# Designed miniproteins, single chains: the designs that were tried, part 51

Each design is a single chain, and the fold is of that chain. pLDDT is the mean over its residues in the fold that is shown.

## One batch from the design tools (miniprotein)

Design m1743
Fold by ESMFold2-Fast:
Structure m1743 (fold): chain A 97 residues (1-97)
Amino acid sequence: DPALERRRAAARLGWRMAEEKYSDEEIREIVEARKAAGWDDEDLEAFALGYFLATYYGMSEEEVEAFVALSSEERRELMVTHKLSVAEAARLLAERA
């Protein structure tokens, strides 16, 4: 699925920029370049989610990639129904992938 692969790539980029401590200016420049290259709102959301999960939950690249591949409903189900933290949910998904 090309759309899923783009979302995974966007999330990995967000994760990498968080881990490498890119500045807000550098992040903005990369986002604008990616929008010019054809990123849609789903790609931008995946990027932001990858950055957020890396920054606030310390998730690995694999955990972030697995988590963003889920629908919003699947993410809510894992966190609410199973009482998992975001980090625990992503870890289980990476192990399953």
Scores: mean pLDDT 76

Design m1744
Fold by ESMFold2-Fast:
Structure m1744 (fold): chain A 71 residues (1-71)
Amino acid sequence: MTLTFVDEDGRELEVEVPEELKPRMEELLKKYGGDGEKVLTELLTTVPEEQRPAVEEVAARYAELVRQAKG
């Protein structure tokens, strides 16, 4: 499943997210106005331990897309 994250420069990035993380990520995206950095930071501190590797994978994907968008 794909969700839209906004980077620090306001760019909209489409990131693939596992279905089990989708409801929580959608909630946090609404809370933080799409801010991918804030969403991922809160998820890494609040998600159950068994979901942490999946959140880390999404964070790595997001970081790569941000890197590509900046040059």
Scores: mean pLDDT 80

Design m1745
Fold by ESMFold2-Fast:
Structure m1745 (fold): chain A 77 residues (1-77)
Amino acid sequence: MGDEIARLAEEKRKEYADSGVDGIAQLAREGVKADQAGDDVTGGAYIGAAESTVNGLTGDKKNQAAAALSKAIRDAL
């Protein structure tokens, strides 16, 4: 177990390449929803992938992505 969740997290992380900051926000929202539904493993993987993507950025892009991630998590709670 875990291979499918890791694959899904990687596929969702690629959403950043297609949707930029909105993709990071969407991945975080999906993670929070999974966690709220009792799937803490999937939720943790999705949120972790979003955070990892933000941490890989630099300068203004990192600040913008970090703000979007934080807002997405707060708005979903």
Scores: mean pLDDT 74

Design m1746
Fold by ESMFold2-Fast:
Structure m1746 (fold): chain A 95 residues (1-95)
Amino acid sequence: MELIEEALKLLEENPSNLHALLAALLAKEIAELEGDEEMAKRLEELLKKAEKENPLLYGLAEGLAGIIIGVGKLIGKLLETLKEFLEREIELAKK
């Protein structure tokens, strides 16, 4: 299963897991950068639901995602950085 689809499934199964939520946020950014509008929309709908159900956890995950995105932009390797952290967060969400 592709990493983005795996992140979406993990958030559907574990909406209150910080690593699943962070993985979904990173997956949405990757989908937007790759022009996968349908996948980005599916992730956005799940993320909006998670934000309403647990706004404090969402805020923490969004802050962490913002740091990862910022670092990726700063070093000029945004997609590579996002994919590397996405793989790590998926692995952590499975534990």
Scores: mean pLDDT 84

Design m1747
Fold by ESMFold2-Fast:
Structure m1747 (fold): chain A 75 residues (1-75)
Amino acid sequence: SEAELESLYPFARAELASYGLDASDEALVRALAERLLEMMRRHGAPLEELLKDPAVRAELTALMRELAARQAAAD
């Protein structure tokens, strides 16, 4: 739902900022939030539990590299 997606925006903005990406880019924030929600659905767990898994953190790192390339292509 939109409410579930929007609940991830604060985390998505913090993660984007920590990787040196533009946390004010609404499309980028939404893209990360959508991928986080997909991961939560795929694993059947809330975000805080997923972040305890090193494999999930590695997947998030790969996703951040993808979003960085997307932002660079938009410039």
Scores: mean pLDDT 79

Design m1748
Fold by ESMFold2-Fast:
Structure m1748 (fold): chain A 76 residues (1-76)
Amino acid sequence: QASIEAVKAQLIAELERGAAKAAAELEKQGKTDAANQVRAIAAETVRRIRAAPSVAAALDAKLEGGRQIAAVVREA
């Protein structure tokens, strides 16, 4: 019974929680530029999820954003 809007809300909440934790941890390590990159990627990913025309498009946007955040964290 989950509408597309309910799925988007869940994906956004999961992404924002993960990104906030990653950015906070990077800031504790003095990696401010990396933390700012994570926040920027999260903001753009949320925008893409909200604009997605389908559940599949929303999932693809979340996966790509998560991949970019993971790369910043790994390389920082």
Scores: mean pLDDT 86

Design m1749
Fold by ESMFold2-Fast:
Structure m1749 (fold): chain A 65 residues (1-65)
Amino acid sequence: SVGREEALKEGLSEEEAEIVEAIVENAVEEGLEGALESVKEVLKEDLSERERRIAEAVLRALEKL
């Protein structure tokens, strides 16, 4: 999946890659434009390094769809 692929490129663990994949799959079903806006908003917040890497992987995956 695109989500898993982008997560692995960010150096995320298998567990984190599964989280990214689940978020991307849900975004495809619920609406890509809304999901893209939500991730961009989350990236403006004070995130942990792990949370930021997960959010960046999701953003990159959504932009490729």
Scores: mean pLDDT 81

Design m1750
Fold by ESMFold2-Fast:
Structure m1750 (fold): chain A 87 residues (1-87)
Amino acid sequence: DAELEEIREKLASPDEEKREEAREKLKKMLDEQKEKDLAAAKSELEKKKIEKAAELYKWGIENREKGVAKEVVQKIQEFAEELEKEA
């Protein structure tokens, strides 16, 4: 996908403005994918998983430049634990 390749190139740019533009575009694509996944979801649990996954991905995109990879990993782990409790 040429659009995803362009986003990757902009995210790797030394120009912070280009990185911000790429992050905003990526968030918009995630929102569009979330809406499609929510429309296909057949249970409340599936919808909750989709919404929480989208939330975590957006948080990771927004905080990438702050070096918060450890916090992203922790949030993913907490999300996995929540899903296990609901199963």
Scores: mean pLDDT 68

Design m1751
Fold by ESMFold2-Fast:
Structure m1751 (fold): chain A 69 residues (1-69)
Amino acid sequence: SDKLRQKLDEIKKKADDAKKNKDVKGLWESAKEANELSIEARKAGDDKTAQEATQVAADSVKAARKTLE
């Protein structure tokens, strides 16, 4: 699933950039994209990409909540 791994890397980069800039909207967007990718990866049988995408989504949500606080 080269395309799923590429999408994950792009989402990770967006999330990292948003965390660095305290961009709450960017963090919510990256969490949404990561959740979508986790569903796609699970349907494709790519459990590792799905698990990593789920973690990116969770981390992005936590970062967004901390920024709002």
Scores: mean pLDDT 85

Design m1752
Fold by ESMFold2-Fast:
Structure m1752 (fold): chain A 92 residues (1-92)
Amino acid sequence: MDDIISRILDISRQLSDTGDPIAQLGASYGVQGVISFRRGNYQQSIRYIDRAIDIYQQGIQTTTDPRTIRLMQDGITTLNDLRRIAQDRLNQ
């Protein structure tokens, strides 16, 4: 669990450092998803994660920087992993 969270936070920090406003916005929602997850607010976590993924998908279509694209793709993958865990917790 902490390894998934640490990866999301590391990716979010790197995306915030890119200067790309879409990457920064997506990273902000990703962090809010982690905070909500840690508080046991799984439904709110899923909402923030879904917003972060949508923003990253938009960013991938609009940015030309290959490194930023790869970070957003890795962000989508790791956020989907956390989303699945949050959904499992909500359904149990």
Scores: mean pLDDT 89

Design m1753
Fold by ESMFold2-Fast:
Formats: structure tokens, C-alpha cells, sequence
Structure m1753 (fold): chain A 59 residues (1-59)
């Protein structure tokens, strides 16, 4: 699945590719968690914070 592909890119340090794949998936807690981790690992902390706001909006 695309989720498994995104995890593989993340494990290889290919964070931009992992993010691209994750953005194509339907929103879910697991997708948002992996996106936040990938943004943080790539130094994109602002984007990780925005994902936290999106998660709160889904409550």
C-alpha cells in the first residue's frame, strides 16, 4: 500500500518522498503521525505544528 511505501521512504531518510506519498492518502491518525515525524525529521517544524492544528480541528 502507499502507507507502506511512505514508511519505506521514511526509513531510508527520504523524507520529502515520504511526505509526498502521505499527502496522497486519505486523512487518518497514522498518516498525520507519520507526516508530523517526517516534517520534524526534515527540519520542517512549522509544518509539523500545522498538522497538530489539523488534528485538533478533526475533534
Amino acid sequence: SKLQLARTFFALGQYDEAIKVLEELPPSEEVDLLLAMAYSASGQDDLAEKLGERAKARE
Scores: mean pLDDT 73

Design m1754
Fold by ESMFold2-Fast:
Order: structure tokens, then C-alpha cells, then sequence
Structure m1754 (fold): chain A 80 residues (1-80)
């Protein structure tokens, strides 16, 4: 269950990090499943502090360049 997996990953992040990730992915003009997948890749990248892992995950999704840029910016802001 992708939602359950996402909840587990988000529980390992701070409240501020969770809020920023959730707010960002909810703003995407994507299906709910694609939003969940984007949030999973973003949460994994943040937890592992691995930008390349995030990039590889996002390339597997039908995201526009603008959407990918927004998610990468969110990754940078979450890590401060």
C-alpha cells in the first residue's frame, strides 16, 4: 500500500519537513497515484540525503520539467 508506505516514511521526518512535502505534492496537477509516488521519492531522497536517488525516481514519473524543478527545490528547502 503506497499511502501506508508514504505515512511510514513521513513519520521519520520533522513536522516542518512533512508539511512542506505534502503541500508541494498536493499542488501538482497530477493524479493522486502520481502525487503519492512523487511524495515517496521525495521523502526517500530527504531521508537518505540523496539528490540523485530523488532525480532517478522523478524521471520514472510523467512529470513536466516545471514539476520536477519544484520538487527538487522542495528537497533543497527541506534539507535547509
Amino acid sequence: NNQEKLSELLSKLSDEQRELIITTVLSLPQSEENKIQAALHLAKGVLERNRQLLLEGLESLPLSEEEKELLLRTYEEVLK
Scores: mean pLDDT 85

Design m1755
Fold by ESMFold2-Fast:
Structure m1755 (fold): chain A 138 residues (1-138)
Amino acid sequence: SLLKLAEEYFAEGEKAFERGDYELALTYYRTALALLSGIKEKSAELLVLEARIYNNIGKVYFKQGKYDLALRYYQEAIKLAEEALKIDPDNKEALKVKAESLRNIGKVYEKQGKFELAEKYYKEAKELYEKAGVEVEE
C-alpha cells in the first residue's frame, strides 16, 4: 500500500537524520509526503504519519539553524495531529506527535532567548505527554 511504502521512506529518513545526512533525510521525508498525497481519504493513521513527517522536517531545519522554517513545519504537524484527534480523540500516537512538535517549538524559542514563551510550549507538551501515558522529564 502507499501508506506502508510511505512508512518505509519515513523510517529511512529517520536513519539518515540520525547520521547527520540532512539532505537525504529531507529527500526521504518529501518522498513519503508525495506518496501520502496520492491517498484520497485521510484516516487518523495517515494524518499521524503525515504529522510525524512534518515534525521531522522541522527537526532538520532546526539542526540547520533555519528556525522560521522549523516553526512552520512544527505548526503544520500540530494541525495534522489535531485533525487525527478529531477522527480518534484518544489516539495516543496523535497526542505524542502533537506533544513532541510543541516541545520542539519550545526549543526554537529557547534558542531565540524567548524563555517565557518556551516554558509555555514545554508545559503544554508535558500535559499532552501525560495524557498519552508517557513519562515526562522536568
Scores: mean pLDDT 91

Design m1756
Fold by ESMFold2-Fast:
Structure m1756 (fold): chain A 74 residues (1-74)
Amino acid sequence: MTEEEKAFKYVEEKIGELVRLADEKGVPQELLGKYIQKIVDTYKEALKNGDSLENIKKKLDEVFEEAKATIDAL
């Protein structure tokens, strides 16, 4: 498995966790969609910049924690 494939699996995992949390909290689809898009955009930008797998995961974790904090505040 390539580093890009490993990074994408991590994206899939984080999106899955976010969808589950949003479903449990009754989050509006528009808000969920915005954070999914932010995760995907962060991944694409990091790949374009040649970021390491570790840096990609770190950036994805930061976006996920922001999304989780927003959902938890609802």
Scores: mean pLDDT 83

Design m1757
Fold by ESMFold2-Fast:
Formats: structure tokens, C-alpha cells, sequence
Structure m1757 (fold): chain A 93 residues (1-93)
């Protein structure tokens, strides 16, 4: 699966695909999904794909706990929270 294919998926489809990759131990697909989500976030200021990945991680961790994946989930949640909290920027300093 390519980054372009993932970026054409809905957030719901990304969640399902991420969960499937985690269950199958498909690190290549998981890393491609994460890379696509991060690229989309940085270029479009959108957290929809990161939120989909977070939901998939939450579902997988409920079925099979992993400290490494729990830390990754916390990191993704921190990125989403930071983006959504917003900051009042001073115009031109």
C-alpha cells in the first residue's frame, strides 16, 4: 500500500486498515499509514488521519496491551491535543 492510496481513504477506512495492520504485525503498512497521516497533518493542518490511527491503537491495546504502542498512542494524542488547543498568536513581532 502506498502513501497516495492511504490519503484517498476516509478516516474510518484508515482506522480499519491500521487495526488490521496491527493485528497482522504488518509494520510496513503501519509505518506507511503513520507517514501518510503525519505528511497530511504537516501540509494541511489536519488531524483526521492521526485521530483514526489513535482510535485503532486504542482498540488494539484493549485486545492486546503493548507498552511500546501505548507510548506511541500517547505521543499521537499529544500532537492532536496541541493542534486543537490552539494558541493566540501576536500579530507580527
Amino acid sequence: MTVEEILNLSPEEVRELTLEALRNGDEKTFNTILSAALTHFLENNSTEYLEAIARALEEYLAEKYSEELAELLDTIRSVIEGHKSGLTENPLK
Scores: mean pLDDT 78

Design m1758
Fold by ESMFold2-Fast:
Structure m1758 (fold): chain A 88 residues (1-88)
Amino acid sequence: DIEKRLTEEEIKRLEEFVAEHKPIMDRIAETGEKYVTEEGEELDGRELLVKVAREALELLEEIAKRRELTEEEREELERYRRRVREAE
C-alpha cells in the first residue's frame, strides 16, 4: 500500500492540479466542446468531465485531510461529487 502521507511537493501539485483544471472543466461544461487527444481521438466533453471529476475528487479529498479547503476547492469538490454520482 502506498504511504498516505503526502509531501509538501505532492500537496502543492494537488492544489495546482485543482486550480488549473477548474477553468478547463468550466469551459467544457459551458460550451459542450469535444476534447481532442494528441493521438487525434475525440472525447465527448461529458466523458472527459467524468474522468477528470473522479481524479479531482480523490485529490481534493486528500487535500481536505491536510487543510481546510478554499471556497473554490469546496465548489469543485461538490461539482465533482455530482458528476461522479451522475456517471454511476
Scores: mean pLDDT 64

Design m1759
Fold by ESMFold2-Fast:
Parts: structure tokens; C-alpha cells; sequence
Structure m1759 (fold): chain A 60 residues (1-60)
């Protein structure tokens, strides 16, 4: 089974930063994935397993 994002489907970070996202695998295992943010502010969609995470990147 595809991993599921734990917590909010929308997260906010700073340009050039990163977001740590917790995923739960089909076996119930929880693991963390680091998603790097681009240097350009904006709203981005990242596919993580079976879920789509929306990342709002704010200017630094």
C-alpha cells in the first residue's frame, strides 16, 4: 500500500529551505521525508506516495 502523509496536506516554508513530512507506510511504519523548497516563492504540489502535498514557499 502507498504511504500516506500524516498531518496537514498544506505546509509552509521559506525560499531555499526545506519541509520535513511524516509518512505512514501500509505496514504502519512512520518515516520522515525531507522536501527541499525552491528559491522562488510560490505554491508547489509534491506527490508523496498516494498523497499530494501543497507547499507554500514564502520569500526569505
Amino acid sequence: PDPRVLGPSVVTTLAGGSVEVRLQGGDGDVFTVTVPAPDEPGTYQVELGGDILTVVVLPK
Scores: mean pLDDT 77

Design m1760
Fold by ESMFold2-Fast:
Structure m1760 (fold): chain A 60 residues (1-60)
Amino acid sequence: MSELERKRQELERWAAEHGLTDPAQLASLAYGKFGLTPEEAGEVLGMSKEEVEEILKRLR
């Protein structure tokens, strides 16, 4: 399993345990807690890199 696949599974598990379904919260978690780049977070969440970057810029 690649590091990205492992982080994806950990993110999905953590999000499920905490009831996180909002894309903005998931993007923030992927970037801030799991250290995924905006591009990697986009791949995991099914978003474009630009969409993730816009969400992260809004949340700061």
Scores: mean pLDDT 76

Design m1761
Fold by ESMFold2-Fast:
Structure m1761 (fold): chain A 85 residues (1-85)
Amino acid sequence: SEEELLKKITEKAYEIIREARENPEELERARAEAEANREELLALDPVMYEIFERTVESLSLPEEEQEKKFKELAEELAKAVLEAS
């Protein structure tokens, strides 16, 4: 079911965002690696790369705004994965 798949992907996206928020050092490492390979990643999946960049940028927002932005990004990520399938 597409609905079940969307739910699972959204839950995974939330888990990743939550882990990034709780472990900013790991996020910075991932960001540096992504930036080093930006051209290649943009060529492979520009939508996923954009979602990743926006997720990192959202960590600079006030805490109360982060929750809303993370939910939006998680839903966007889930949709991108489904459309790529």
Scores: mean pLDDT 69

Design m1762
Fold by ESMFold2-Fast:
Structure m1762 (fold): chain A 80 residues (1-80)
Amino acid sequence: MKELIEEAEKALKETEKAFETVKDKFSPEEQKKFRGNLEAAREQIKRLKEAEESEENKEELERLIEILKGTTAYLKELAK
């Protein structure tokens, strides 16, 4: 699980960086909602760092990583 935690943290950082690049393409309200979603993801990773290693927790991390990677791809498309 430690490697999945590190991958999730890296994915979140990449999503945050991508959002900063394109944030001016969003309305102030959309920016607020997006920042709220990033904070929720950060808190989820923090909880999973302190959680016991289990298949359920691994699956939760894998789902979060996929969501973050997909979000980063979407934001990079907006930057074009």
Scores: mean pLDDT 84

Design m1763
Fold by ESMFold2-Fast:
Order: sequence, then structure tokens, then C-alpha cells
Structure m1763 (fold): chain A 110 residues (1-110)
Amino acid sequence: AAELRALAEETLRRLQELYEAVKARIRESSVEEAKELMREFMERAEELLREFAAHLPADVQETVELQLRHLRRVVEARLEAARSREEVIALLDGVMGALADLLAEAVARS
């Protein structure tokens, strides 16, 4: 329990660092560059969550993978519709919240 919580806290810290770095770059980007930066954020966030999930029971790993696939589909749909950097930043903010919640729930179910 304590070791898994510590790993989750470290994963969340790494996600927050990535989130802040990507958000700063999006603020200085075109809309199309912002969309690509958001896709790069998703790829790296998914890698971090899958690294974490490898330490979880198999059934919880499957739930995390399904949640990540669902989140990716939502993100791609929202990016296709986005017309401003502000819309991409709002999506990034929402995704960071969803990832933090996913991480907390995975720990609670383990």
C-alpha cells in the first residue's frame, strides 16, 4: 500500500512537470502546433501511466488500459474540433485532471 502510493505520487509529479512544460510551449505556439504538442503530451502521459500500471494487479491494469483508450478517443475528437490555443489549453487542463483521478482510483482498487 505505502510503496504503491509513493510510486503513484512520483508518477503524478512527473505528469505535472510534463503538463507545465507542454502548457508553456502551447502558449507560444500556433493552433496546429498546439494540437501536435497535445498529442505528444498524451503519448508521454500514456507511457508514464503504463509504467505505473505494470505494478498493479492484472484486472486493474486492464481497467487502466481501457480508461486510457477512452481518454485518447475523447482527446482526438476534441482536438479535431479545437479552433484556438485556448481550447487546446482547456483540453490539456481537463486531461491532467482526468489522469490524476485515474491514478488515484487505480491505487484505491489495488
Scores: mean pLDDT 89

Design m1764
Fold by ESMFold2-Fast:
Structure m1764 (fold): chain A 79 residues (1-79)
Amino acid sequence: MEEIAKEATELLLSPDVGDQYRGLSLLDTLEDPEVIREALEKARPVLETPVGRQLFAYAARHSHNPHLAEAAAELLAET
């Protein structure tokens, strides 16, 4: 679980948009809301960019995982 979260964070911090969406897909498979939140918190620097903000908005709207959608929406609201 934490290994998948770490890989997801590394992908989210990638300059490649395809890698960023793959990172979201990995987080979508996780069940622990705390692990998901921590992975997104580690990717918070991405929110400093317009593309990163669009990525989190995409997760908030399109994630099948309610924990991922909630965490992404909350972090967007905090920044």
Scores: mean pLDDT 81

Design m1765
Fold by ESMFold2-Fast:
Structure m1765 (fold): chain A 97 residues (1-97)
Amino acid sequence: MEELERKLEEFVRLWIEYLTAIQYLKEKGREALDEAERAELAAISSKVPEITRLAEELKKAGFSDKELLERILEAAKKDPSVPEEVIELIEKALEEA
């Protein structure tokens, strides 16, 4: 249970980080990003295969897509640094799940 919960927490953290970075890119535009912001976006994007692997492991452990989305939404709502647009995107995905 502890190992599975750690994987779930890491999956949720990586997804929130990724969605927040993508939302920032959409709002600011690619041309307005400095070198450090571009490097950070590239680093976050490189984590997508790891997010996918964690999702597959969690699903094998019995989590559904809906349960994973509910956990992401709960964590996002508790983090004041997460944009409202990211919360709305997760809520829409959960309604369609």
Scores: mean pLDDT 78

Design m1766
Fold by ESMFold2-Fast:
Structure m1766 (fold): chain A 60 residues (1-60)
Amino acid sequence: LSPELQEEIDRGLVLIWQGIARLIAESEEKAEEAIATAEKLFAEGASVKEILDAVNKILE
């Protein structure tokens, strides 16, 4: 796979994981914060790992 295509796939996986994280979050407030943080990092071109680490920290 090309690096560009891999990045697009990775970004799609982040969006799917955000949806799952929202469903399993004990707090709606935490879910909203996690989604907002992920969207900001996604827009800034952060890696999938950085986005997931930030989301997991909020949901912890």
Scores: mean pLDDT 72

Design m1767
Fold by ESMFold2-Fast:
Structure m1767 (fold): chain A 63 residues (1-63)
Amino acid sequence: MEEDEKLADELFEKARQLMEDGKTLGEASNEAIEEAQKRGHVNAGKLFAEKSGELRRELEREK
């Protein structure tokens, strides 16, 4: 539970930073997920899918 929350937060922050670096949402998502999976978090894709919608909404708000 706590690990899932921490992982989701790390994936969210990583993707956001990558997008600020000029990457697309898809590229940022893939890199964040891949890094987490290399760390042993095989469910990172599922967790990030739940957060990707939230990340997209925040990006639209920030514009």
Scores: mean pLDDT 71

Design m1768
Fold by ESMFold2-Fast:
Structure m1768 (fold): chain A 125 residues (1-125)
Amino acid sequence: EFEELLERLEELVERLKDVEIDSSKPPTDEESEALREIAELTQKIVDLVANDPEKLREAADRLLELARRAKPDTVAMLAVAVAIHRLLQVTKDPELKARLRAALEELLARAKDPSLIALLSSYLS
């Protein structure tokens, strides 16, 4: 279950790795569907790890690796940012909070799309 959800998220990020965000246009049906799937998978992962520190660290480590590989201004970068932010909200470990926050700061530094910059900035405030 937990491993299957992480693999599903990794597969989704890989499928979306070259899908660019264009904040000047409304999202396509494909983008809207992908965003719903990202939200659903992220919520299921968070629900499983919120009270399991070892699984939370495993989920975080895998998301941090995806963040390092994410191309700027892609739906994949957005997906990883949403997932990292959700883990950041449930973790009680100060070291893990610092690592997740640093990853969001790095994503923000690489982002050029105004909507993505606004979202990432809101996650760090």
Scores: mean pLDDT 83

Design m1769
Fold by ESMFold2-Fast:
Structure m1769 (fold): chain A 71 residues (1-71)
Amino acid sequence: SGEAAAISGKAAADAGAAGDAAGARTGPYHMNLEGSGEAKEEGLRGAEAGQAGDAAAWATYGKNAAIEGKK
């Protein structure tokens, strides 16, 4: 529903905003492909958890997507 979409949207926005700082830290040239791939996978797992109605997993995958987006 709209609440789950808002949580996912915020996680994506947080990942984008944090990506700049983390890119410098993790070496953008080498880590970008791995980081973006993992952010995508965590986003997909968040959507799958939402289908199961697991709010805790939903929040965990959002947090992980934000961390990977920082790379």
Scores: mean pLDDT 51

Design m1770
Fold by ESMFold2-Fast:
Structure m1770 (fold): chain A 72 residues (1-72)
Amino acid sequence: STEEEKEKKLKEYLKSLGLSEKDAEEILEAIKNGEPLKDDILEKLAKSILEIDELPESYLPKIIEEIKKVFK
């Protein structure tokens, strides 16, 4: 189905950000169940975004807050 294709693409995208398969699966499962992301997963995702965008470590809390708003 189109939803299964979207899930696969999202998982592949998260893995491309440097997340482990376990972390990518946990994010996907939380999204599918409408559950908030755990703080440790939020931090890992935020750090991956920080590294890709070459942002300083001081931006980490702001990125975490923005991710939380998206997955509210």
Scores: mean pLDDT 72

Design m1771
Fold by ESMFold2-Fast:
Structure m1771 (fold): chain A 118 residues (1-118)
Amino acid sequence: DPRAKALAERLAPFDLSSLSHEQRVALTALASMVFDEEVEEEVIELIKKAQEYEKKGDKDKADYYLAKAFVLVLKEALKNGLITKEQAIKDLERLLELYKDSKKASEILEKAIKEIQK
């Protein structure tokens, strides 16, 4: 898919070194499933904001924007039938464990899990 390739190319120059290898691989893989141009642009802007706050030492805001990006990608993948509801919930639960020390990120991930479980 040309949009998935374009998104991967846009993500490549970002300094994702603050993310664990697993988080970066998961985000890149999930982002490659996004086909909606509006969602793609929002994900890129959220990743840029996360990087900005990481450089400022604001871990809570950085984690918040990364969590929001993951939620958007997972919701779009679920909407497009690329993943199951069960897989989306499992991925969000893994992210919740990774971001458990970040209050706002945890709140967004918990809300997303509840919304998908309905």
Scores: mean pLDDT 72

Design m1772
Fold by ESMFold2-Fast:
Structure m1772 (fold): chain A 65 residues (1-65)
Amino acid sequence: SMLKQVSREFAAMAYAIDAGATVKSISGDKVTVVIEASKEEFEKIEAKLKEEMAKLGLEVTTEQA
C-alpha cells in the first residue's frame, strides 16, 4: 500500500541521517545512499545501513563521496 511505502521511505531517511549518510534516491524496495567517510568507516556504515534497511524490506546500494 502507499501508506506502508511512505512509512518505509521516512524510516529509511531517518536511518541514513542517523548513520551520517545522504539518501540519493528511493524507488520501491531500492534505496541508494551516499556516504562521505574513510574506507574503513564507509564499510562499517554500509554494513549497519544494509542490516537496518533489510529489516524494512529495503535493498541498499551505497556510493562513496
Scores: mean pLDDT 78

Design m1773
Fold by ESMFold2-Fast:
Structure m1773 (fold): chain A 91 residues (1-91)
Amino acid sequence: LAAAAQAAADAELARSPAARRAGATVDVSQSPFRPDHLLVRTRSARSGGEIVSLVGRDGTIASAPVGTAPMSRDLALAHRAVTDAVAETLR
């Protein structure tokens, strides 16, 4: 369920020093294209950077930056931690 994955993602962000430095927020929703996958969006309030991944039980199968804002290392680290936590909820 997207709600359980969102809770896991929120908990992971709360524990992440990289997420705190990036001012990161996360949104987890059901993928409109793959019913067994979730769409995970992580955004930095500080840089304006945003990255979206398609996440399934086996992990992230596709990842892309959104817009033209550069990806910070802290945002990338926060996104990786969040996508790993989301994948765990699908197992």
Scores: mean pLDDT 76

Design m1774
Fold by ESMFold2-Fast:
Structure m1774 (fold): chain A 66 residues (1-66)
Amino acid sequence: SMEELLKVSRVVEKMHREASKAKNVDEGKKAIDRVLKEAEPELSPEALAIVRQNADAMLKRLEEKK
């Protein structure tokens, strides 16, 4: 449980950092998708669900910036 929470935290931080570098929405979406794909095989289904929720929130913020 603790190890899973640490992995989730690191993946979410990496997604946020990579998305923050993106100039446009498409670039941000690709960055988030890439981090998710790289993390998927290392996460439990429950941990992956938390990461995906955070990814969805970041994608919504990117869409709002238009």
Scores: mean pLDDT 78

Design m1775
Fold by ESMFold2-Fast:
Structure m1775 (fold): chain A 107 residues (1-107)
Amino acid sequence: MKKVTAELYANGELVARAEAEGEAKDTGVSALEVGDGRVRLTISIKGKVVAEAEATVPEGALVTTRVYVDGELVGEGQAVARDTATGSTALALAGTGAGIEAGIKVG
């Protein structure tokens, strides 16, 4: 049983964290801009959402997503937050095993 931790940072400040337990190969992590400056951090195990966290980030903020498995960094992604009307960007991480992947564009 492995602990999966996903962390969301805005301009270097931790703003959201989600945790789950499972096999790394069955784990998916995404960070998605959902409007109004909100970013949703999601962990799924075997395609089922098991943890979510959400934070409000200012427009133009550097958004960093980090994924840890048993405390070891396995994936990182970055994007600049934008207004949904001008194009939102989802961050998604491909990690260890076939389970930590995504790349979702919203906006």
Scores: mean pLDDT 65

Design m1776
Fold by ESMFold2-Fast:
Structure m1776 (fold): chain A 71 residues (1-71)
Amino acid sequence: MSKEDVYNFSSKKYQEAAKKHEARGDLEGAKLLNQASELYKQAADYAKQGNDKKADQLQQQANLLAEQAAS
């Protein structure tokens, strides 16, 4: 699995998690997870371009947002 594929998978995973949070009334958690999903999609685009450093930075930002949603 390429780095692009991994990040695209994570983007879809967090988008689905955001929908579940919204369905149970956790609007703040849903917002954070949607932002994490968007950052993972951007990371996939940079990985596709061979810019692994930028992709990894975006992954780190996405993970911090996902951790906030879990707390």
Scores: mean pLDDT 86

